# Designs tried in a protein design run: designed miniproteins, single chains, continued (4). Part 22

Each design is a single chain, and the fold is of that chain. pLDDT is the mean over its residues in the fold that is shown.

## One batch from the design tools (miniprotein)

Design m12775
Fold by ESMFold2-Fast:
Structure m12775 (fold): chain A 59 residues (1-59)
Amino acid sequence: DPLKIQQLLAELRAAVIAGDEKLAEQLRKEALALGASEETIRRVIEEAERLRELIEKRK
């Protein structure tokens, strides 16, 4: 179901930005189980991590 995959990827992005590693791992597994590519999942996580770094920039 493409809509479920898109929803899971959106929730994964939000979880990564929030720093909720347990939720992010659960959503990643669910997206993989529904047929999302590992490449798409990695891209979503990398983009979300970059946004998190900008929000929580260490000084």
Scores: mean pLDDT 80

Design m12776
Fold by ESMFold2-Fast:
Structure m12776 (fold): chain A 90 residues (1-90)
Amino acid sequence: MLSDGEIRQITSDQIDTIPSGAIVVISSQTSQDDIDLLIQRQVGLIIAPQSASPALDQARQAGITVIRLPSLDDAINYGRTLSGPIVILY
């Protein structure tokens, strides 16, 4: 079983290309504006390090599932175990 699937890597200028329901991995440096765009795109799941912005509480209020893990590497590795359209936001 291949646990290292293809993950798309994007920058903030490409957030408008993310499909609704996508799995997105963000960093502690992801801005509030980027999080607001992810909410507008209605992504299905956001995986983030514990140090990620408190703006993620707004994503939860909008109905998006948010998972916080100890580090960005943990977030990326967890994302790789999931099926579906997976995006890493730089």
Scores: mean pLDDT 77

Design m12777
Fold by ESMFold2-Fast:
Structure m12777 (fold): chain A 58 residues (1-58)
Amino acid sequence: MDERQTELVRAANEALALLEAGDYEKAEAVLRAAGERLGLSPETTEAVFASLKEQAAS
């Protein structure tokens, strides 16, 4: 598995747990930090965060 993909999955799981706990600011910060480290565009990071918010709300 690609190391970048593994790191993104880890960050996404951490952010999802924070969203389920109601800590939206920390969840966003975790994804932004991971996206920055991985060289993702702000748009891509935002799309991932939006998807995780939908999952947490389901």
Scores: mean pLDDT 78

Design m12778
Fold by ESMFold2-Fast:
Structure m12778 (fold): chain A 69 residues (1-69)
Amino acid sequence: MISKEEAEKLGRDYIEKALELGKDAPPSLVSEALGRVARAMEEAIRDPSKFEEALKEIDETLKELQAAR
């Protein structure tokens, strides 16, 4: 089971990765991606049973951001 501390650290790491991938992407897509990552991590922190689902959502979001220039 993921702890709140682990979830917060992972959320921070994913946000940093999204910002790095989004440096050359349109600001609207970056903002949307950051919101999706934040919402997924917040949901996982409130309900740890959703953590794997949140990771899948984050992975998809980062792939979409990486594909956008």
Scores: mean pLDDT 76

Design m12779
Fold by ESMFold2-Fast:
Structure m12779 (fold): chain A 65 residues (1-65)
Amino acid sequence: SIMDEASAEVVVIHASVLGMRAEIEERDGRIVVRIYAETDEQLAQAEKLAEKAKKAGLEVEVHKL
């Protein structure tokens, strides 16, 4: 699918609802969403969210703090 700023913002909002921080980064005209997980439970939630977003054509990175 075509990704854009609005699609990335939806992922950030979803991460926020799950209690996680997320940020949007632009690299060479591509949008990347970074999700920060503090616990193993949050990491599992972040990985599921990232997998769904990647299937929609978004680039997503999950970081364990």
Scores: mean pLDDT 80

Design m12780
Fold by ESMFold2-Fast:
Structure m12780 (fold): chain A 67 residues (1-67)
Amino acid sequence: LSPTQEAVLQALADNAERPLSVAELAELLGLSQSTVSRALRELEAKGLVVRLPGGRYALSLEGMKYV
């Protein structure tokens, strides 16, 4: 994984009680929404995150192995 992808997975793990939006992840990580959206798209393609209603994301069971 890239450092950005690892940071996104860790942020989702640290906030496991609720799905996070692109904007919330960008604020937490100090990254642009474009950078976060790109990382989330790549992680979703790998099956490490799941996309939920309202443009929110959470860790998959597979993604939990990386955090």
Scores: mean pLDDT 87

Design m12781
Fold by ESMFold2-Fast:
Structure m12781 (fold): chain A 64 residues (1-64)
Amino acid sequence: SDKERQLSIKVSTLGLTGMGATAQSIVLRRRAEKSSPEEKKKLLEQARKLEEEGKKKNEEMKKL
């Protein structure tokens, strides 16, 4: 049904975009290790926000 197709697309989109955010957070954490203390703090805060985005999308997917 149309509803089943919409659900499948939404699950896939949330999964893929959530994984993308998590992957980006890992890249930023690795970059932070090579950065000055000021840059490290900034990059870690940005990575935390991306990680939170990934977690939020995963939780939304679980509620479907």
Scores: mean pLDDT 82

Design m12782
Fold by ESMFold2-Fast:
Structure m12782 (fold): chain A 90 residues (1-90)
Amino acid sequence: MELAEEAERAAYRIYLEEYGYSPERAELLGKQVGAVVEVLAEESREDAEETVRILKEEGPEAALDYAYSKLSPEAAARANERMARILREA
């Protein structure tokens, strides 16, 4: 959960401060990035750590592209379901 929490906080800041999104939108998108990193960490902590590095250096789009390139089809389905749940609970 450490990497997912770090990813959520970093994504929230980037979406809020660099993208100019509302706090509500930044919170939602940050939680979704955290959920993807959490699922990836279950399969590969190394790939999850690299995703967080890319997130901080290159932003959420590059980080998510990298993460989805590393997720198995089954893990990608789990990440998509968690992101959809976050959107529904917002």
Scores: mean pLDDT 87

Design m12783
Fold by ESMFold2-Fast:
Structure m12783 (fold): chain A 71 residues (1-71)
Amino acid sequence: SSDLERGNELAREAMRLAEEGRHEEAAKLFGEASRLYKKAGAVPNALAAIAEARRIGNEEGAEAAQKELEK
């Protein structure tokens, strides 16, 4: 679906920004990706994005994504 495709695009961009140290910008995109994944019914994709955000050290992004998933 378009929501799943857009979610994947935003999650990839968020990971790149986080690896560059742009954590606030990355967090916004991790939140948006999680919202789109939830809308698409792709909860495992949202959980994977949360795990990747934590692995990279973007705790803000992980929290933003988790918060969107819990709505």
Scores: mean pLDDT 87

Design m12784
Fold by ESMFold2-Fast:
Structure m12784 (fold): chain A 90 residues (1-90)
Amino acid sequence: MHTFQIQIRATNLDTGESRSASGTFTGTQDQIAAGIAALGASIGLDPAQMFPIAARVVAQAFANGTGSGTTTITTNGRRYQVQIDVQRIA
């Protein structure tokens, strides 16, 4: 079982407002991806839209020790550019 440090940054594309969240998760790929989606929800990002990119980035981090990804999501009529960075720490 591996432990990962996660950082999420979301920028509102219309206002330039920036939000961030970070956390440390241990578990399976699906558990960590779900944790990232929940972490995104804590800063106003739709977890259903977050899960696919979270799953991809986590799969990269399990294979390579690090993963990163950027996507654009729409939540509550607002568009965010989302950056996810994941690093294996244990």
Scores: mean pLDDT 85

Design m12785
Fold by ESMFold2-Fast:
Structure m12785 (fold): chain A 63 residues (1-63)
Amino acid sequence: MTKEELERRVQGLEAAVASGDRAQLLAALRDAPKVIEEARRLGMEELEKRAREALARAQELLA
């Protein structure tokens, strides 16, 4: 995954959380762990943090 692709995926997670749409939130829960792992592997600390925050928010909204 390139940096640009990773940034797009993080933005997608954040958009899903902002939408509050159940299907988008469920997709974010599925995709977020891989996005977090890729950000961590590439040393993109800010993108990892944003992805983790999006995951936590999606989990909270689906509880």
Scores: mean pLDDT 85

Design m12786
Fold by ESMFold2-Fast:
Structure m12786 (fold): chain A 51 residues (1-51)
Amino acid sequence: MEAIARAIELLTSGDKTVEEVAKEVGLSLEDFQRRLREAVGLTPEEIAARR
């Protein structure tokens, strides 16, 4: 899923907000949160917070 991989990269880079990343991959915020939980088990906010 190239869109999800790109979204994770953008969130990790810190260049865009969660809302901007969701819009760039063509998803609503709710759909974006659901798809990330299904793909990697994390919320966009958890991915953006860095490890």
Scores: mean pLDDT 75

Design m12787
Fold by ESMFold2-Fast:
Structure m12787 (fold): chain A 62 residues (1-62)
Amino acid sequence: MKLSPEQLEKEIEDSLRLMAVSVLKISGYPKEAVEKAEKLLEEGKSVSEAFKAAEEVAKELA
């Protein structure tokens, strides 16, 4: 179906979230850290805040 401009922008934002999660996975972050970042991004938190939380979770698990 044809997307509205607003829906298209939302799809782009969702793709950026998936990219951020992929970066964490390829950087060797544990599953729990990646899941924490995913939840924060779904809640509308910034990528920077999600990455910082992922680092803290990874440190706790190490």
Scores: mean pLDDT 76

Design m12788
Fold by ESMFold2-Fast:
Structure m12788 (fold): chain A 67 residues (1-67)
Amino acid sequence: MEEAQRLLEEALERVIEAYPKSKKEALEIARELEEQLIALGISRSQATALATGVLLRAIGEELDKEL
């Protein structure tokens, strides 16, 4: 769980920074996170949900900045 938390925190920081500059890069980071979580034994559905959550958080940050 600690390793998964570390990966989530690192990915969140990277995605938030990347999203306003390159949506493609942000999606690639989220995809990497999903695969890393699966490699740790997290189910695909949960890994997808967590990676999607990171992207949604970054989208929220961008929308907050624009509005």
Scores: mean pLDDT 79

Design m12789
Fold by ESMFold2-Fast:
Structure m12789 (fold): chain A 66 residues (1-66)
Amino acid sequence: KRYKVTLSGSVETQIGIVLRMIGEPNVKVTPLGENTYLVELSGSEEEQEKIIEEMKSDPNVEVEEL
């Protein structure tokens, strides 16, 4: 699945979120510009859903399915 992710909050908050995403197996993160990232998930459907729900729980993360 492919998602557009927009980050908000402080620079430290945004860096922390990006590092967590990059640290996950089967996650590819590509910068699109202005606090916006393309997030590509692979692996099992359950793992993909879990990662997306964790991201959606963060008030500094806006997720849009592509």
Scores: mean pLDDT 79

Design m12790
Fold by ESMFold2-Fast:
Structure m12790 (fold): chain A 75 residues (1-75)
Amino acid sequence: SELVERLAEVLRAAGLPDETARRMAEAVARAVYEHGVSPRRAARVLKNALIDSGVPEEVAEETAERVERLLEEDL
């Protein structure tokens, strides 16, 4: 999926390893497209997951906002 690749690229730019970024991107896409989670809620959950993974809070917030925008553009 082109969306999953774009999400993974944004997550890699935040400092996540390739495998972690890809798995997280797939989980976000599934939450929105298979389970009907809103882009805003998915981004909030992602921000917390990024912080828990050691990403600085400011980078996690900016990354989550970028992901929310990508999801809104695709819906």
Scores: mean pLDDT 85

Design m12791
Fold by ESMFold2-Fast:
Structure m12791 (fold): chain A 59 residues (1-59)
Amino acid sequence: SAAEEAARTAPRSEEQRQVAREIGETLRRIGDALDSALAYRKGEAEPTEEARELLPGML
């Protein structure tokens, strides 16, 4: 606990914390799928199942 002067804080309510967590999880999934699709387009790797499901048009 050393951020006493920092005006930067996590969501102040439980609802905000839950919403932020859900949004973060969704964005992370999309980001992972996008990264996988880009690697496939470069010929570096096979696309993940999530990339095939979420971003089939990019493969």
Scores: mean pLDDT 70

Design m12792
Fold by ESMFold2-Fast:
Formats: C-alpha cells, sequence, structure tokens
Structure m12792 (fold): chain A 60 residues (1-60)
C-alpha cells in the first residue's frame, strides 16, 4: 500500500495515491485527502498526498 502510493506520488498521480491512502486511514482523514487531491493547485494536491503518507508512516 504505502510503497504503491509513493510510486503514484512520484508519477504525479495524486488522486490515485490519495484514494489508496484513504483505504488505510479513518474516514475523516480519508475525506480530507480526497478533497485536497481534487484541489485546482497542483502543489496543494502533491502536499496533501505527502501529508497522507506521513500520517500512514507514523501510524505504522
Amino acid sequence: MVKRAEELLKEGRYAEAAELLSEVVDEKVAELLREASKHPDKEARRRAVEMGLAYVRAKK
């Protein structure tokens, strides 16, 4: 899961990475990740996925 999300992040596929991370976080965090991954600013989308990954890594 985490490794695949990291690969998607490197490929710029932020929405797909956020969706994968959404499956392993609680529903409130998942909702925030999905909304942030749809942000019109590309950097905001990237940052949302990076924060999601950091959250998952800290929990594991």
Scores: mean pLDDT 75

Design m12793
Fold by ESMFold2-Fast:
Structure m12793 (fold): chain A 89 residues (1-89)
Amino acid sequence: SLEKDIELGIARIALAVTLLSLPEEKRQAILDAINQGKYEEAVKILVEALKDLPKEEQLRALRYFLDYSEAEGNTKLAEAAKKAIEEIE
């Protein structure tokens, strides 16, 4: 539906803003891991890239990743993001 398409669009923008805040090498590594179906690796790279940020900023980035994966219907990526959120909380 249009509403679901808008929600996915918003989630994609939030994810893009998060990824654009990272060095190009880290951003590319995350995208490559996702494209290869290596979802746990993608989330681990994201967590490592954010490790020096305040806990709330790390959780915000992971929640954007979770929102995107749920909107996209990527259950395995959503599971990896949820696990990382639980480990940081």
Scores: mean pLDDT 81

Design m12794
Fold by ESMFold2-Fast:
Structure m12794 (fold): chain A 65 residues (1-65)
Amino acid sequence: SLADEVLERLEAYAKKKNDPQLLETIRLLREYREGNEEARKRVQELAKKDPNIATLLKFIEELEK
């Protein structure tokens, strides 16, 4: 899917930039898309604390419509 392609490219970018928080966020977003309820709750909690994560979550959800 387009969302999987976006997440794959973001993961590669985060690895090159050595951004462990972004890598963890991408991992949780992938697990959320696979139906993991704990990952979903964790992503929603992170989105409440970080507007960049909230924006990324909304973007990924829109790609699945």
Scores: mean pLDDT 79

Design m12795
Fold by ESMFold2-Fast:
Structure m12795 (fold): chain A 65 residues (1-65)
Amino acid sequence: SVAEVDARFVALWEASTDPEVQAALGEIVTEVPEERRAEAVAEAVAILEAGGGAAELRAVVARYA
């Protein structure tokens, strides 16, 4: 569900110690249009759960913003 994905996004952001990852996640919230944000958040969660980092998250921002 959207709520479960959003909860995982917040948990992964709070658990991150990489300031570049935190910055990229912030850009998903601020730069991605609201109508595309659920898709961008889901991709960001999948990237982080697969062990991806800031570069892959910035690609999500660039794709959806």
Scores: mean pLDDT 84

Design m12797
Fold by ESMFold2-Fast:
Structure m12797 (fold): chain A 70 residues (1-70)
Amino acid sequence: VSREEAVEGVRRKLEELGRKTLSADEIIAALREVGASEELIERVRALMERTNKDTFSLSEAATLIALAYE
């Protein structure tokens, strides 16, 4: 899965649910739906935990996904 495909998965989940933000669990579910590896999922989860935030916008999720690919 490319970084762009991972971000598109999150965007699609936001549109599907009609929401501006997703919980950490919902972002992880969106990443699994696009075939993200467990390694990538663990990296994104760790980055989300470090923010101490309950919900994430598309822009915030895209930033965390980009960091997980570094």
Scores: mean pLDDT 85

Design m12799
Fold by ESMFold2-Fast:
Structure m12799 (fold): chain A 62 residues (1-62)
Amino acid sequence: AQELAKKIVEEGRKLLRQVKDPEAIDKLMELMEKAVQAAKSGNIDEAEKLFEEMRKLAEEEL
């Protein structure tokens, strides 16, 4: 659980560096916080869903 949260933060930070749009950055930060909370709570499915949304958002901004 804690390891998943750390991986989400690490990957989230990489995605944040790829995105230049402030609006997208804010959205990614919100998704990252929610994904980390879900992972810490043991809601793996929710954490993975939120993490997938983060990745898709960043990829669309590239």
Scores: mean pLDDT 78

Design m12801
Fold by ESMFold2-Fast:
Structure m12801 (fold): chain A 118 residues (1-118)
Amino acid sequence: SNLEKGIEALKNGDYDTAIEYFEKAIAEDPNNAKAWEYLGRAYLLKGEFEKAIEYYQKALDIKESATAYFNLGLAYEKMGDYEKAYEWYKKAIEIGGLNPFTLNNLRKVLKKLGKEHL
């Protein structure tokens, strides 16, 4: 499938090819939340954080996902918005349970917020 080809390109670091396949997957099924999540991930890995946020929000409009919430948190963290990063990491834990990657990023963000508010 176009989704599988996109995931393969993403694993190989070919983000532009991955984007093309994910856009094809979305054109075939605009309600495929996974295709929107992977499109967001490709833009996140390219450092295009505002586009990543837009596409993760589209995925969440279709279906809640701990992965989409985590990656929203990561995008906001990379942009230096630690308050929004914290809120999205909390949502990721609320629906996905305790995940070591999410917990580590949440702790880093809390440390930054504690230094700014103390």
Scores: mean pLDDT 88

Design m12802
Fold by ESMFold2-Fast:
Structure m12802 (fold): chain A 96 residues (1-96)
Amino acid sequence: MIPPLPAVAKVTVKAKTKSDAEELAKELKQRLEELEEQGIKLVEFKISGNEVTILVEHEDALKAMAAASQLALLARSKGAEGKVERISEEEVLKML
């Protein structure tokens, strides 16, 4: 049997200002620590101006997408835009 590839999900958060993005990034980091206890692995966390990009991985695609959705929901609850995308297996292979 071919071993399953880890699933990767991307969250893109757009805040109104750079300061709002930095404050939201702190809250997202706290949520990520809780998700890490559930086996979610942080692949990338990047702040660029008013945008925060987070990539998370898990062996279970449903768990990766649920984690990404929770992060996006947190961002939206704070008045930011939050978008979730699943990274393709081909793109995941390029990250390895």
Scores: mean pLDDT 81

Design m12803
Fold by ESMFold2-Fast:
Structure m12803 (fold): chain A 62 residues (1-62)
Amino acid sequence: GLKLARATEDQEGSGPATLSLRKGDRVAILKEYEDGTAVGRSLATGREGLVGLSKLEFLGEE
């Protein structure tokens, strides 16, 4: 399954590639990058975008 994470803080999307999150939102991790970013899908909104791994707490695999 996909890796699941939870947002540890709010993130406002500042551009079309950036994922907007609220603290507590669940995110499915689609791809991780070496620079500490990931492509995630918000389970609350269904939107996909870039998120910093430092803003996520891993919950496990779905």
Scores: mean pLDDT 77

Design m12804
Fold by ESMFold2-Fast:
Structure m12804 (fold): chain A 66 residues (1-66)
Amino acid sequence: DPLKEEVLRLLEELERLGVRAAVEGRLDAAQHAGKVSKEARELLEQGKYEEAIELLKKAIEELRAL
């Protein structure tokens, strides 16, 4: 399923950005990444791939702007 693969790819990207934020001492950004990752995994389990993709893309954009 290409949508499921996109969710997994975006989750991996967000998790890498969250780890980087934590290492750099940006605790609020790291916590936000963790919260969004949890919400996206819940959407993935429900088969709501398009909602998960939208949520993940927004969070990644916000973290990359830091």
Scores: mean pLDDT 87

Design m12805
Fold by ESMFold2-Fast:
Structure m12805 (fold): chain A 88 residues (1-88)
Amino acid sequence: SEEIEELLREARELAEEALRLGMEALRLGADVREAIALVLEAIGLLIDIDLAEEKLKQGKLTKEQAEALVKRARELLARARRLVEEAR
């Protein structure tokens, strides 16, 4: 369970950074539709992580499910970083 807890912490940290960068992209005047879509995806991922943390407390979360959240967070963060750099 400790490994799954670490994966969820990683997913949360990556998702929070993606949200921060999505908001920064919006502030910098990036493509508004792309920036808003990214912010909404980051919020949705954070909700999914909260639900996964509840499943973990119930002993119902698999390592594969936690790894999928980390993958989603990494992909979203990469998109957020690209969007911010293109807006600078």
Scores: mean pLDDT 89

Design m12806
Fold by ESMFold2-Fast:
Structure m12806 (fold): chain A 63 residues (1-63)
Amino acid sequence: MATLADVDAARAAALAADPAREREIELGAAAARALIEGAPEAERARLRAELAAAEAEVEAEEA
């Protein structure tokens, strides 16, 4: 029995189910947290760029 296999399967399923949307959600949460915590300007700019890229990927994803 391998508990690591169960964890890996759960991660793989989550990423495979909707990687672009999950990435957008995670980046949105990270950007909001950075704003609340007063993260450095460079970090906030990086998160905004990554969020914009993730939003573009979600928009390009076909139903």
Scores: mean pLDDT 68

Design m12807
Fold by ESMFold2-Fast:
Structure m12807 (fold): chain A 67 residues (1-67)
Amino acid sequence: SEELRAEAERHRQAAADSYMKYQKYLGEADANPEKAQEYIDKANKYLTEAQEHQARADRLRAEIEAE
């Protein structure tokens, strides 16, 4: 359905956005070794969000394929 495709695309975009933040904070950890753990913690938060959104997008795409 169009609604499932739209929801899957929103979750795909949210995963991409969170993954970009993950990469940004990994870069900040490298640039600021004195605060590396703080930036790694922030990066891991965004990695988890990216994985959750990607998993939701994958499930929705599987539902579309089953139609």
Scores: mean pLDDT 88

Design m12808
Fold by ESMFold2-Fast:
Structure m12808 (fold): chain A 58 residues (1-58)
Amino acid sequence: DYLKKGEEYYELGEKYYKEGNLEKALEYYELAAKYYVLADDYDGHMKVLEKYYEVKKE
């Protein structure tokens, strides 16, 4: 289930971002984006891209 994988990877990205591990956060956000695209969930994809840009600025 691609949608579930996208959601789980997004949650992992959020977890690592909260812990200050920006490298792992970005890695998991990229994985989440990939699976949201595979699931045809454009809203989820847009959400993770927005978060990715926020973290990338740090």
Scores: mean pLDDT 84

Design m12809
Fold by ESMFold2-Fast:
Structure m12809 (fold): chain A 55 residues (1-55)
Amino acid sequence: SSLFEALRRYLVEEATGSKVPREKLLESARTVLTGLGFSEEEIEEVLEALSKVPA
């Protein structure tokens, strides 16, 4: 949970300051989290958080 929370926060911060398009960030985040063995529910939570970050 603590590692997942830190990762989620990091990805949201990267999305906020990144020049990468949001849709590409969401795709990359899904790939990374899947590779790390996170559940679909956890992946969906991160993607939802990233989708709410202002462009």
Scores: mean pLDDT 68

Design m12810
Fold by ESMFold2-Fast:
Structure m12810 (fold): chain A 65 residues (1-65)
Amino acid sequence: SGTIVRAAAHDLGLSVGAARRAIALARRMLEEGKSEEEIVEELLRRFPQLSREQARALINAARAM
């Protein structure tokens, strides 16, 4: 939902657009059955400014959608 994306953007200091793209990627990888560690590694590769903690928070936001 838009509420979850905006909350994640605010909490992690990301733009709404960056949070939406990162959450969409995490959602797709969760649907593909990827492990949390695989999703963290892919998020850090595509969004190199993220910490591992921020990547895990984005995965949690994706699970809540």
Scores: mean pLDDT 85

Design m12811
Fold by ESMFold2-Fast:
Structure m12811 (fold): chain A 62 residues (1-62)
Amino acid sequence: EDERFKVSEEEIKEIVEGLDKAETPAEENAYLAQILVALASGNKELVKKVAKDSPRAKKIVE
């Protein structure tokens, strides 16, 4: 496996927007888990960049 995993900014934006649009705790937790996986996969800076405009996501990436 590659030492550095990459995802597109568009994919991360979709996850972050999904978190902001989540209306149930189950949906919120599902998107939350996806953000955590992206952070752990070496996309931390990109996730932080996208999450800055999301109240829910930026709290997680602090």
Scores: mean pLDDT 72

Design m12812
Fold by ESMFold2-Fast:
Structure m12812 (fold): chain A 83 residues (1-83)
Amino acid sequence: SEEELIARIEELAERARKILEEAKKSKDEEKRKELIREAEEIIGLIDIIIGLAKILGMDEAAARGEELLDELKAELKELEKEL
């Protein structure tokens, strides 16, 4: 269902957000880079899911995913400026 897909996208986005928050708080440069990479992988997965949602006509799931993806990409970009 589209509602189930939205829930999964939101779960992935929350996971990525928590990883980015951990990266922001870490004083270990290597750990920060590893966490950023993990978050980037989840962001990439969300992007793929959005593409599939669009193909399937799940427009609400795609829209919600794009909203969350934009937020995560903005957080990632801000964090990368601090490296």
Scores: mean pLDDT 86

Design m12813
Fold by ESMFold2-Fast:
Structure m12813 (fold): chain A 61 residues (1-61)
Amino acid sequence: SKKAEKLAEILKLVAKEHPGVKVAVEGNKVVLSGESSTFDPAYGQELAKLLGVELINKVKK
């Protein structure tokens, strides 16, 4: 999905500031994984909702 790819591009820029966070695209779904104490698990949820993309946040603190 182009919307999922666009969301993933934005999230990859944010994830660059948070070592250990990974961003993957799976169809119309973006999956955040890995571990970070500095990454806000709620980040990107509102943007994903606006774009109609499923955002799965599995980042652990």
Scores: mean pLDDT 79

